Designed miniproteins, single chains, continued (3). Designs and how they scored, part 48

Each design is a single chain, and the fold is of that chain. pLDDT is the mean over its residues in the fold that is shown.

## One batch from the design tools (miniprotein)

Design m9639
Fold by ESMFold2-Fast:
Structure m9639 (fold): chain A 97 residues (1-97)
Amino acid sequence: MKIGVVAFSSKDSLETLKAAIAEARKLVGEKVYVASGDTPEEAAENLKKVIKRIAKEYPGSEILVVAPESIYDTVKKAAEETAKELGIKIEVRVVKT
């Protein structure tokens, strides 16, 4: 099963957020979570928490992370670090809006 997580910060527009959610839903279907923060760093910390919860509740699931360009580098690094810590597969994609 594929599970989506959209990561965003308060700097992102509502339109960017909606586009990221729509992209995640196209790739994984209905099971999409959201991780947010006031800064890219807070969004990344909350993303790590969401990923750990998903890994615990749905062992063996593939996780897709979608993030706007504004926070993509910070989110990708956090997702890759968490993937190594948990021994799971995480794909990270950028959305442009």
Scores: mean pLDDT 81

Design m9640
Fold by ESMFold2-Fast:
Structure m9640 (fold): chain A 69 residues (1-69)
Amino acid sequence: SEAKEEAIKLGVEALKSKGASEKGAEAGARAAVEAGVKTGDSVEAMKAGYEAAEKAGDKKAAEALKGLY
């Protein structure tokens, strides 16, 4: 959906502003938005984003997302 793509885009920019790489920001933001839409739970969304950022090897993205839950 348009709202989902916009949310991912905003999440990527927010994580990049905290020093995340493009790859880590995309992985973290996408996982967070997808989990948020699926569960309706912001804590589950941030946790999914954190795990995806860790798998991508981006510690800055992971720490930024962990700070949100």
Scores: mean pLDDT 82

Design m9641
Fold by ESMFold2-Fast:
Structure m9641 (fold): chain A 73 residues (1-73)
Amino acid sequence: SPELETAKLRFALMALVVEMETYGRIYGNQEAIQAAEDLERRLRQLMADKASPTELRALVDEARARLDALKAA
């Protein structure tokens, strides 16, 4: 269902935010901490706006790319 897909994408994004913030704290990377805060705020806004699964998937893809870039730096 669309509701289940939305819930799955929301939880996937929250997991990425937690990983990004944890990475930032472990390695003293302020960019990672700020990125996690920005992504959490944007997720909260998308949920308030009742965003489509397509918009949530785009944010999940961005979060994965940002985390990968931070780990490669």
Scores: mean pLDDT 88

Design m9642
Fold by ESMFold2-Fast:
Structure m9642 (fold): chain A 64 residues (1-64)
Amino acid sequence: SGAESGGRLAAREAGAGEAGARAAADVKQNGWDPSATGAALKRAGGLSERDAEGAGAAAHLLGS
């Protein structure tokens, strides 16, 4: 699976940076889904809820 690298790229593209990339990787261990990934990116990157959901969806798609 390229899920982790895809998730990190999506997180960085969404402006979450390194913290967002780490959060995306952590969420992958607990269940890779857009909602959980988006919540982690929102907390780590300070993204808006809508942007975090988009980033989570992108990370899931790229990581699948």
Scores: mean pLDDT 56

Design m9643
Fold by ESMFold2-Fast:
Structure m9643 (fold): chain A 101 residues (1-101)
Amino acid sequence: MKFLLTDGDEEGILAAAREAVERGELLINTSPKKLSPEIRELVLEAMDKAGVPEEIRELVLKIMETDDANEIDRLLGELQELARKYGIEEGRGLSFDPAVL
């Protein structure tokens, strides 16, 4: 199982999340922008298809609903610890590109 982290726009994340679901991968938005209900539903569907544990699912939802960058960093630390516990490989795709693309 792979977790992909991205800092992209809402439309780009929606498209990437759909592709990730088809591949059995999980895409997590680390942008401080609040996500749309459509992206939230796609991430939930991706988590269900990937069979992620409930505690990881709850943590991903907290990351998606958080607007505080410091809180996101803290939650990402907890996610890495849980991923290690479950033997999940984590990929980090932060562009650091300030574009809303």
Scores: mean pLDDT 60

Design m9644
Fold by ESMFold2-Fast:
Parts: structure tokens; sequence; C-alpha cells
Structure m9644 (fold): chain A 65 residues (1-65)
């Protein structure tokens, strides 16, 4: 499953605005196709790179699902 990066960032901004600055640059780097879409695997990688807590990772993944 892939969703538009802009849509995901909009959800993140509404629910967890403090994480946008940490995740947005990492997600853009992981969008290797440059198509503006993000997969769940790319999101999981971004969460690891950003060093989020287990609770934060679970919450962010729930926004994607």
Amino acid sequence: KEIPLAEFLARLREEMPELVGLLAPVLRELDTDGDGRISRAELEEALRIAGLSEEQRRAVLALFD
C-alpha cells in the first residue's frame, strides 16, 4: 500500500505536529521514485532513522493504515 506523501504529512500535522519536522525530510529522502508517494516499508524505515519511541512509531503507523 502506498499513499501520497502530502496526505500522510497532513495527517501527521493534525495528530502529531511535533513529528513533522523530524519525519518530513527523512520521508522525502526515502521517496526514491520521486513520485510523492510513500509505502509502509519506507515509513517504517523513516521511523527508525528518526529515533521515535515505540509508542510514537505505533501511533504514526496507525495514521498510515
Scores: mean pLDDT 76

Design m9645
Fold by ESMFold2-Fast:
Structure m9645 (fold): chain A 92 residues (1-92)
Amino acid sequence: SAFEEVRKLLREAVEATVAGDEEKVAELLAKAAELVPQLSPAQIAELHLETLRLLLENAEEVAKVTGEDVETVRKRLEEEIAKAEALLKEAK
């Protein structure tokens, strides 16, 4: 399904982000973007929330790649997770 394919691409994009492979991240996100129109708003919200949680679990590695402070990255991701959880609850 498009949902399972986008989920796989987003998980691989998080792994590429942790590895600092910016080119691979861009390629994986571009492939995911082509499939997003086939997904419901609830499916998009679910995948977005899953991706944010994976990034938060790897916040130290994300901070190294972006050059940001780890606490700043964690706070931003936690705020985005709260917004994504609210969106998913509304979309149902």
Scores: mean pLDDT 84

Design m9646
Fold by ESMFold2-Fast:
Structure m9646 (fold): chain A 83 residues (1-83)
Amino acid sequence: DRERVEELMRRYAETAEATDEELRLISRYLLELARANPEELDEAAAMARLLLEALGLPEEEAVERIAELLRAEAERARAARAA
């Protein structure tokens, strides 16, 4: 469900709040997007890099790794804004 995931991504971008399940849904969507259309990832270069690095993994492991990287990125951005 692309529209639902896009809504979750928008909320996450606005609030930096997401459940583990919501992060997994976002991660699965991004992984599917990267596998289907790698050339379309220019607008999210950092995210695309993380997705491409995860593409060699089994799907469930790739999704979990992407979710962990999304959490790490949010924490890093939060720390930078707080500093």
Scores: mean pLDDT 67

Design m9647
Fold by ESMFold2-Fast:
Structure m9647 (fold): chain A 61 residues (1-61)
Amino acid sequence: EERRREYFDRLVELGVEAVKAAVDLTVLSKYNTPENQKKIEEVKRRLDEIAAEDARLRAEM
């Protein structure tokens, strides 16, 4: 049961990171500059990584 708690704690951590990334994406999207477009691409990749890890942890719980 210790393992399940660790998975849950990690899922909460990933959720917080995903929300922060989503906020960054929203802010960057307001300023249509080439530099922001590059940063948006990086944030989207980060969100994909977070989503993949979240899905994997949920499957292993």
Scores: mean pLDDT 79

Design m9648
Fold by ESMFold2-Fast:
Structure m9648 (fold): chain A 69 residues (1-69)
Amino acid sequence: MIKELAKEVVELFEENLEEVLKLSNEERLKLVEAVYIAQRILEDESYVPSEEELKLLKEALEKLKKIKE
């Protein structure tokens, strides 16, 4: 579900902040953008993410899972 995806992205980003800061500027900016989208989904019940925003969230989740390892 979209809210569960958004919550997992935010939680993994917060748990792995030190590792995220070690990433390239380009990679870090993409993750920060995904976190902003995730926060909008969690905070604004009327917010409907676009298909591109959902893809960005899924890509961010996969990257954060790899960082955790």
Scores: mean pLDDT 80

Design m9649
Fold by ESMFold2-Fast:
Structure m9649 (fold): chain A 87 residues (1-87)
Amino acid sequence: VEELLEELRKAVEELDIEKVREITKELQKLMLESSAEEAQRIADEAAKILDEGIKRARERGEDKEYILELEIEKGMLLLVAGVRAVT
C-alpha cells in the first residue's frame, strides 16, 4: 500500500491522469479486499494526496479537466470506503 501511495503522490505531482487512474483502481481493489478500518485508512491517505494535488493545480491555473479527474478519483476512493463501512 505504501508503494502505491508514493506512486500516487508522484503521478499527481506530474498531473499524469492515466497513472492516477491506474493507481487509484489498484487502491480500490486493495480496499475491497481489506477490513473496513484499513479501507478507510487507505482512502483517507489517498484523499489527502489528491486534495493537495487539486489545490496546487488550482493555484497554478492547470486545466479544469485535470482538476475534475482528480476530484472524481477522490470521490471513488471515498465511495469504496463508505461501501466497506456498511457491508
Scores: mean pLDDT 80

Design m9650
Fold by ESMFold2-Fast:
Structure m9650 (fold): chain A 79 residues (1-79)
Amino acid sequence: TDRLRRMIQERRDMNDTVSVIMDALQLPSSMQPYVQMLVNSMNQGNDQVGRDISNIHHTLNSPDDRRQQVIQLVQRLLG
């Protein structure tokens, strides 16, 4: 079905985007799930974004500049 095709394509695009972000910022593998959550939230373009970003802030416990760099990079890639 079209729904299944879309889900598979979205999964592939997400994996590619996450990989690019991880490589560009040389992030440790432990940060990959948070980057995946952020990319997913940005792609959805709904109120879930605010909640997911809040959760990421609580979990990453990184300097603000690093968190903002990840957010800005994701926004730039996803438009």
Scores: mean pLDDT 58

Design m9651
Fold by ESMFold2-Fast:
Structure m9651 (fold): chain A 76 residues (1-76)
Amino acid sequence: SHDGLLEEFRRKLEEYLERMEELARQGDLAAMEQVYDEAVRWVRDTLARMSREEQERALPHIEEFLRRAQDLQDEA
C-alpha cells in the first residue's frame, strides 16, 4: 500500500538520523558525514524507482531529514 511504502521510507530516514546523532555524540564527524552521504545516495536511488505521486508524498519527509541533518552538522 502507499501508506506502507511511506512509513518504511520515513523509518529508513529516521534510522539514518539515529546513526548520525550517535556518531555526532561520539565526536566522529567524519563517519557522520559518510552516513549523510550514504543517506543522500539512498534517497536519490529510491526516488528514481518511485512514481511521481510517491515522490510528492516523500518530499516533506526528505525536507525534514535534510533540516535535522543540517542541524546536527551545524551543532558539531
Scores: mean pLDDT 84

Design m9652
Fold by ESMFold2-Fast:
Structure m9652 (fold): chain A 65 residues (1-65)
Amino acid sequence: SSEVQQYIQKALQALDQGDYDKAAEYLEQAAKLSTGRQKDLLLGGAINARAGDGDSARAAVLKAQ
């Protein structure tokens, strides 16, 4: 759980910096350690980040917390 939160925080920092590929990598790592709704939201965040949609990526990540 704390490891998932560490990856989520790194992803949010990467989104703030506009590094969407790095944000997606962190969200994919968090998703590997997650299950159910949290996993689905983190994977959705990663997809949006790779598509360059930082706002949708951030919204998904905040819901995953």
Scores: mean pLDDT 89

Design m9653
Fold by ESMFold2-Fast:
Structure m9653 (fold): chain A 66 residues (1-66)
Amino acid sequence: MKPELTEGQKKAIESLKEQYEKILETVKNKDIRIKRLETLAKQAEYLGNEEFAEEIRKDIERIKKE
């Protein structure tokens, strides 16, 4: 069976995903983008959303290679 997330966890994840998308759309400077994404990854880990934190870290690695 699929594990059920709490209402608070779902809301927090939704908020973090919105912030993530805005960073990618609005932040043109590579160094600032990386710094903001690192902050989001830490917040995602703190909330127990390890999957999303890993996605953000992969994007950081990709951006660093550009």
Scores: mean pLDDT 76

Design m9654
Fold by ESMFold2-Fast:
Structure m9654 (fold): chain A 63 residues (1-63)
Amino acid sequence: SSKEEARKLVLEGTGLILRGIGIGLDEALKRGDFEGFDARANPEARALIERGRELMREADKLA
């Protein structure tokens, strides 16, 4: 059903966003500096976060 598909997209999208944040945070931890921290500044993290947001938008259309 559309509702079940929407739920799956939300879970997958959330997972991608968290993975992206994790990459950005790992970079900051290795550098030892959180000044101006932005997970989206890392290209890999940015791509994951943007894909996750896209899946959330797809879920909204099905709900």
Scores: mean pLDDT 81

Design m9655
Fold by ESMFold2-Fast:
Structure m9655 (fold): chain A 119 residues (1-119)
Amino acid sequence: SLLVKKVEELIKKIEDGVAKLRDPNATPEERRAALEEIEKTVFELSTLVHIYVRFMLLKGEITEEEYKKILKEIDAIESHVRRARELFDTDPEAAIRHVEQAVEEAKKLLDILKEIENK
């Protein structure tokens, strides 16, 4: 579906940002720009999924349990990225690990969305 394809594109964009954060040749400015792009991408992902799944719930295409599960994954993604921002200047390695955890949660979200479409 359009939603699944867009979520896959956004996850890849976050992964590309993680690669930039782990690039030993990246400048501090390039790493800050990569984190800003990750934050913007996560905001786009969260907004897109929230709008679509709310609409699907109202149409009866998903259950309340599926809706809550999706919202929990979105919250986990956002919480990890927020923690990455908090740690970025003091513990950059921990910050990068939090972005990697956000990617893992986003992949779990993608799996949930694919399962819903296979009904």
Scores: mean pLDDT 90

Design m9656
Fold by ESMFold2-Fast:
Parts: sequence; C-alpha cells; structure tokens
Structure m9656 (fold): chain A 56 residues (1-56)
Amino acid sequence: KPVLDGKKTIEKATKAGEHTGELHQKDPETYGGARDPQVMAEKAGKAAKEIVEYEK
C-alpha cells in the first residue's frame, strides 16, 4: 500500500518488474508469448498476480 516514502514505492515497483522479467526468462510460455488479445489479457492478469505475490 502507498506510504509517505514515495522512493520506496518506486523501488518496490522496479524490483517487481525485475522479478517479472526473471519469470519470463524462466517460463516464457507461461509469462509471455501470447498470440492474440484474449490470451494476452489472461497472461497479463497472471503476471500481475505473480507481482502481487512477490511483493507480499
């Protein structure tokens, strides 16, 4: 959740992005490589769930 320390919020988001990149490198089929808009939306949702779990 947002806190007074905006720098920590930015850092947390950056690290979550790095973590998502690592997941894509390990399992590109799962976390990337969608072929159509419906599949892309589903994979984006899955990636967002992974980011949320990583941040906990």
Scores: mean pLDDT 57

Design m9657
Fold by ESMFold2-Fast:
Structure m9657 (fold): chain A 77 residues (1-77)
Amino acid sequence: MEEKVKELKEAADEVVENLVRAAADPLLGLTAEDVLRLAERNAEFLAERGKKLGVSEEDIEEVKEYLLRKAREAAAA
């Protein structure tokens, strides 16, 4: 269980890194709101992945909150 949760959090970190890079790209013109919307969409994809891996609903929600918190920190920088 712990191994699977760690894998989901690592995937969340990769998502945040990609969002930070995209937000820094002036050609994309992403706002903080756009970054957060993309993070929410990616959180749903991680939830689907977690369900397929047999991760509990509570752990999936924790990973979603983790991703969204990291995305907010990145958008605020």
Scores: mean pLDDT 78

Design m9658
Fold by ESMFold2-Fast:
Structure m9658 (fold): chain A 75 residues (1-75)
Amino acid sequence: SEDEIIEKGLEYTERLVTAAIRELAARGDLEAARAFVEQAIAEMNILKKSLSEENQKKLDEVIRRIEELLAQAEA
C-alpha cells in the first residue's frame, strides 16, 4: 500500500541521514553535520505537507531523533 511505501521511505531516509551525521561527526566536521541536518529537516518539512496526519507524526518523530543524534554528536 501507499502507507507501507511511505513508512519504508521514512525508515530508509532516517538510516541515510543518521549514517551521514555519524560520518561527518567522525571526521570532526560538526559544521558540515549541522548544515546537512538543517537542509535535510527543511526538505522533510516540505514533504510533510503532502503526508497523512499519521505519517506527519512519524516524520516528526524521525526529525526529533535526527536532532537528538546531532546534539549527542556535538556534546
Scores: mean pLDDT 84

Design m9659
Fold by ESMFold2-Fast:
Structure m9659 (fold): chain A 100 residues (1-100)
Amino acid sequence: ELEELIEEVKKRIYESQKKIADILNREPRRTEEEITDEIALKYIRYVAENLARDPATAELGRRVLEAIEKGEPLSEEDRQAVLDEIDKDINKDIELAKKA
């Protein structure tokens, strides 16, 4: 369900911010409560738009964007692809923080 994807993405955002804050010797940018459904949906849309721009994943990206717009559930395969892309994006941010 879309709600489960939103909750999983919220968890990933919070955990990544804690790791980045630890690397930079800072407090996390947001508390768990400050990571809203809106923030998670914006991140999912951002990732889906990136997938839609790549010819290899364009169909997947468009399906995800349409599902979000209509409030429809994603297939398990499409949900996992979005989570995998989010994990890749988060890992890049963590590596950038280590170089700062």
Scores: mean pLDDT 80

Design m9660
Fold by ESMFold2-Fast:
Structure m9660 (fold): chain A 105 residues (1-105)
Amino acid sequence: DEVLELEDKLIEEARKIAEELAKKGNVVEGFKKAYEYLAKEFRKKGLEELALLAEAYLLALEGAELEEIARLIKEAVGIPEEEAREIAERLLEGAKKLKEKEKKK
């Protein structure tokens, strides 16, 4: 699947960006830059749904409200609002854990 191969390549590049910034002690900034890269590249390739999901991850890292993140996820993948809220909740929990790890460094 050509789309999956492209996605894997872009995710690998995003991982490298996150790892470079994590080595400098800025884990949250690393993930922000990684998701900014993914949103830009997915949109450039016409993968709008994946771009919107990357933007939802960015909003979670920036401390956006659950309702705003859930709205983007619902728009991206066309799932029911309740399922979008569950995903948004997981993203916010992940962002909180990353911020807690950075605070310990």
Scores: mean pLDDT 75

Design m9661
Fold by ESMFold2-Fast:
Structure m9661 (fold): chain A 74 residues (1-74)
Amino acid sequence: SVDDVLAEVERQIMKVLDKLVNGELSPEEARKELNKIRDKVLKEYPDDQVLQSRVDGLVDAGFKFIDYLEQEKK
């Protein structure tokens, strides 16, 4: 279901952000991993516009979190 895919995407994004916070990933590497998560959903569900829109929102929230962490270090 859409909800099952969204739950898995959210879990994957959280793992990327946890690795970023723990210093296991750079901000650049974290952004690349978030793009990979989005691209995989687009490839697997190319005609599901609702799912794609929801995933874009989750990935965008992840990018905003990365940007805030970078701004706080300056």
Scores: mean pLDDT 85

Design m9662
Fold by ESMFold2-Fast:
Structure m9662 (fold): chain A 88 residues (1-88)
Amino acid sequence: ATPAVLKVTVTEEGPGVSRTYDLTLPATATVSGDTLTVTTASRTTTFTITATDGNTYTVSAESTVDLTAADGEVRPVVVREEGTVTLL
């Protein structure tokens, strides 16, 4: 895997959850066709490549995560990540 910097805006939306935040994290990345697999200290995400400019890839990912809320209910949360990955 190639050393990279992940710079994304994360949006989390679901019942009782509405949050948007920016992340800039050191990562490693592997390009495979139209996808980019990015590993950070906390997780691995497979992004779809939407544009390329040299060593910078514009990427998007969407997943649904089941979160247990404070009331004990399991609620689906849609997580969207959009931004860039720059290979170093």
Scores: mean pLDDT 81

Design m9663
Fold by ESMFold2-Fast:
Structure m9663 (fold): chain A 70 residues (1-70)
Amino acid sequence: MTTTSEQVALAEPGAVISTETRKFKTVEEAEEYRKRAQEEAEAAGGKVVAVTLDVSDDGVTLTLAIARPA
């Protein structure tokens, strides 16, 4: 079991932060989702500010914190 938490970027003052948690079979699938979520957030004027990846025998859990302009 390995848990990795990192702050990827700083949220702008007044930004709305939403968190989402999803389960995947592999770290590769989780990283692909993270990449797509980041691209979609950036296209909407937001950004991913934090990522937590928890790897266990049952699979991979990805938690993303996404900041969007208020």
Scores: mean pLDDT 77

Design m9664
Fold by ESMFold2-Fast:
Structure m9664 (fold): chain A 77 residues (1-77)
Amino acid sequence: MSTVELVAIKEFQEAGFSEEVARLAAKAVEQGADGKLVLEGIRLAQEGRREEAIKLLVEGGASEELAKEIVDKALEE
């Protein structure tokens, strides 16, 4: 796990996300996704807005596969 990924995990957990969601979000940030858009996308997912969440995560730089995985995990909480 990279230092960037470790820092991102801590930040997403401090924002109130589970460890599993934080780990997936941190992976997106390590791959070049915008952390603010990832955070907002997860919040949209937690509101049940799955399609909007996936779209925002992809626009932020996450792959479509990773965006779907993040959103599905956030919805399972």
Scores: mean pLDDT 80

Design m9665
Fold by ESMFold2-Fast:
Structure m9665 (fold): chain A 80 residues (1-80)
Amino acid sequence: SPVDQVKKLIEEVKKKIDEIKKMKEEGSPQSEIQKKADEAMELIGQAHVLMQQHLSPEQQAEFTAQLMELAAELSEILAE
């Protein structure tokens, strides 16, 4: 279902964020960190498109809050 697709994308974003945190801690090149961050942002974009096309306003509000939190976390991680 579209709801399950959005949930999977959110889970994939969470995994990418965890990978980025680990890469930063391990001293991975900034270019590799940025590439992973770009992948996470692409998944966030895909989730928003699916939500607009297939989800109710109430479901969109819930998932939008989660995606905004993840985007903020990603931005904070990348700030250093």
Scores: mean pLDDT 85

Design m9666
Fold by ESMFold2-Fast:
Structure m9666 (fold): chain A 74 residues (1-74)
Amino acid sequence: HMKIEILLEQTVNADGSGSFRLEIREDGKVVYSLEGTAKTVAEARAMTAEAEKAIEEAKEKYGWTDEQIEEAAK
């Protein structure tokens, strides 16, 4: 069984911007990473959509199931 880990860090900065770091590891190797800072609500929405799309693309590419992603996100 392939071990999948999802690391997500989210912070609200003093200026009201939001920063995030998403990292997906497969058997201890980083296979996907995404970092960003959203200064506006529109940027935050765009980054969220990009992250969701990237996770879905990675599921297709690596053959991960919804259950594996759900377990990794706990």
Scores: mean pLDDT 71

Design m9667
Fold by ESMFold2-Fast:
Structure m9667 (fold): chain A 71 residues (1-71)
Amino acid sequence: SVRDEFQARLRKLADEAIEKRLSREEILKRAKELVEELTKEYNLSPEQRKEFLRSAEAVVDGVMAHMERES
């Protein structure tokens, strides 16, 4: 499903971001690109795209909070 693919790609991005110590700006940029790619591949509605964008931004915030605590 598109949700499973979204979660898999987000998890891979989160793991890479933690490993490579990516900036918030870079992680957010990649997260938005991921949502745009899924929108094109699965022909997502504007409502679905907004939902995935909000979810991606929340995950980015979580990754940044985790990295801050590990510093």
Scores: mean pLDDT 82

Design m9668
Fold by ESMFold2-Fast:
Structure m9668 (fold): chain A 91 residues (1-91)
Amino acid sequence: SEELRNQAELARGIAEAAKEVLPQVAAELEALGLSPADAAALTELVAEMAELARRAAEAAEAGDFAAAREALAELRARQAEAEALWEAAMA
């Protein structure tokens, strides 16, 4: 599916960009009220999301759409974990 390939590749680009930028804004995240532990946990989640997005893109390019969907589903679960961590840290 062309749409699934496009979705996976877009997710990969976004995740890789986030992974690159996050260390540069870590001090700003702490200034917003995140603890060093929460900032580290978010950094780890972003790294996991980047790896899952890469797997999804590679699977979609290989025509393994089942594996691509599975990786994208796991990516969405990690996104939910990151959102929950942010909400808890800012409460």
Scores: mean pLDDT 79

Design m9669
Fold by ESMFold2-Fast:
Structure m9669 (fold): chain A 76 residues (1-76)
Amino acid sequence: MRIQARVTVPPEAFDRAVAYARAAAAGRDIEVSEDRENHTVILTGEDEDAVRGVAEGVAAALKSQGVEATVEYAPA
């Protein structure tokens, strides 16, 4: 089932979150898009486990650096 993960970060961490998401999604059937106004990285794909894995990995990497990230999931 197609799923979307939204990773929302502070403005100062947005470019870093985008870079992490693009690197983690590389070679996977996952679309990465940017919501710059809301500082949200959007991950969309058919493989729910892959999308969740990338979103959780990005959030965990940011959290390890003291950056708060919020992850929300929705059907796409």
Scores: mean pLDDT 84

Design m9670
Fold by ESMFold2-Fast:
Structure m9670 (fold): chain A 76 residues (1-76)
Amino acid sequence: SPVIVKLTIEAEDAEKVKEQVEKLLKEDPNVLYYDVKAEGNTVYALVAAKSEEAAKKIEEKIKELEGVKSVTSEPV
């Protein structure tokens, strides 16, 4: 079943990480919807994914991005 997760991403450069996150989410066929915002050193992403497994894989991919310090996920 589709799930919505809110991701809080601590970044070295929030604008750069925002661009990388948006590209990742845009290119993932398991993403139904996304909204990404940068504020200070934090990137916030709201992501609708096709399944909980897809959401977990997206979170792990974001953790591997250059300049990402931490990712916190909460279900919506």
Scores: mean pLDDT 87

Design m9671
Fold by ESMFold2-Fast:
Structure m9671 (fold): chain A 114 residues (1-114)
Amino acid sequence: MDPEVEKKVKELLEKSKTDPEVAAKLVMRGAQALAYVELGKYDEAIELLKEDLAVAEEIGDKGGVARILRHLGEVYAKQGKLEEARELYEEALRIFREIGDEEGVEEVERLLAE
C-alpha cells in the first residue's frame, strides 16, 4: 500500500477528534454503506467496506479488520453468496478470538449459526 495514503489516513483519524468536518465525513461514509445495503446496492457497499478494510489492515487495527470482515460477510450473505460470507465470518471469528473480543466472537458465532 502507498505510505503516503497510510500517513494521510493516520492524520485524518487524529483530526477526527478535533475537526468536525473530518468527523462528519467518517459518519457520512458509514451512513452511505448502510444506505447502499438497504437499497440493495450491495456492490457499492462492498467497495466502501473493502476500502475501509485496506485502511484497517495498513494501520494494524485488528479489531477494525475483524468488524469490517463481519460486515462484508453480512453483505455477501444478503447477495446470496453464502460460501463467501462464511469464509469472511470465519476469518473475523479467528481475529476476534486472537484479540480477546468476546462481544465480536458472540456476534460472529450467531451469524454462523444462521
Scores: mean pLDDT 74

Design m9672
Fold by ESMFold2-Fast:
Structure m9672 (fold): chain A 81 residues (1-81)
Amino acid sequence: SKIPASNIDCPADAATCPHIGDILNALAKGDVDKAAELLKDYVKDLKEPEINILAVFFNNLTGVSVEYIRQVFVRAKELTA
C-alpha cells in the first residue's frame, strides 16, 4: 500500500509528529533499527496508554502488526538505556 505522507494526522498524545513520515517508511520496510532510532526519544517517556495509542496508529497506517510495532518500541527503549 502507498502511504500518503501529506495526509497523515499526528496522534494528539504522541510526540512523533516531526518524524512521522520517516517512521512510517522504516516500519513499512521492516527496518527495525531505523524505526527504533527515530522513535527512541519519543517512546522512552511514554506510558502504557500512549504506547497503545501509538502502536494502533502505526498499525492503521502501515498494516504492520501491533505486536511487531511494540517490538520496535522495546528496541527503541533499549537504545535509550
Scores: mean pLDDT 68

Design m9673
Fold by ESMFold2-Fast:
Structure m9673 (fold): chain A 71 residues (1-71)
Amino acid sequence: SLEEKIKKLIEEGKYLEAVKLRMSDPEYRARLAKKREEAQKLIKEGKIDKYVKNVGEIDFFDLLKELAERL
C-alpha cells in the first residue's frame, strides 16, 4: 500500500521521498494546500501551537507548521 511504502521511507530517514510519494496523490496535495492555508491563518492569529497541542496526533500538522512558517 501507499501508506506502507511511506512508512518504510520514513524509517530509512528518506523524509523528502516520503513527502514526494504522498504528494503524488492529487487529492492529498489539494488537502495539504487547504491545511497549509488553515495553518497560516492559525499562525497569524497565534493559535497554531494551541491547535497542534490539542490534536494529540500531530505528525501532519507539525509538517504543515514548518511549511507555513517558510511560506
Scores: mean pLDDT 62

Design m9674
Fold by ESMFold2-Fast:
Structure m9674 (fold): chain A 66 residues (1-66)
Amino acid sequence: SEDWERTMKHSLDIVRRAVQKLDPETALKVVNESIRALRDREKRFGVEDVTKPAIEELERMRKELR
């Protein structure tokens, strides 16, 4: 739903801002944990249409940290 998409976008913005303030090692851990949490939700609830774009954005952030 649009409410979940908006919530995910807001959460991604918070993670992105936090990552910019953290050292690369800690930032990488935060991004990896966020990806894991979303993949676990995807497996439990099957909400791939919402979680997939969020995971792709987190993987992009992870690539920029490496």
Scores: mean pLDDT 76

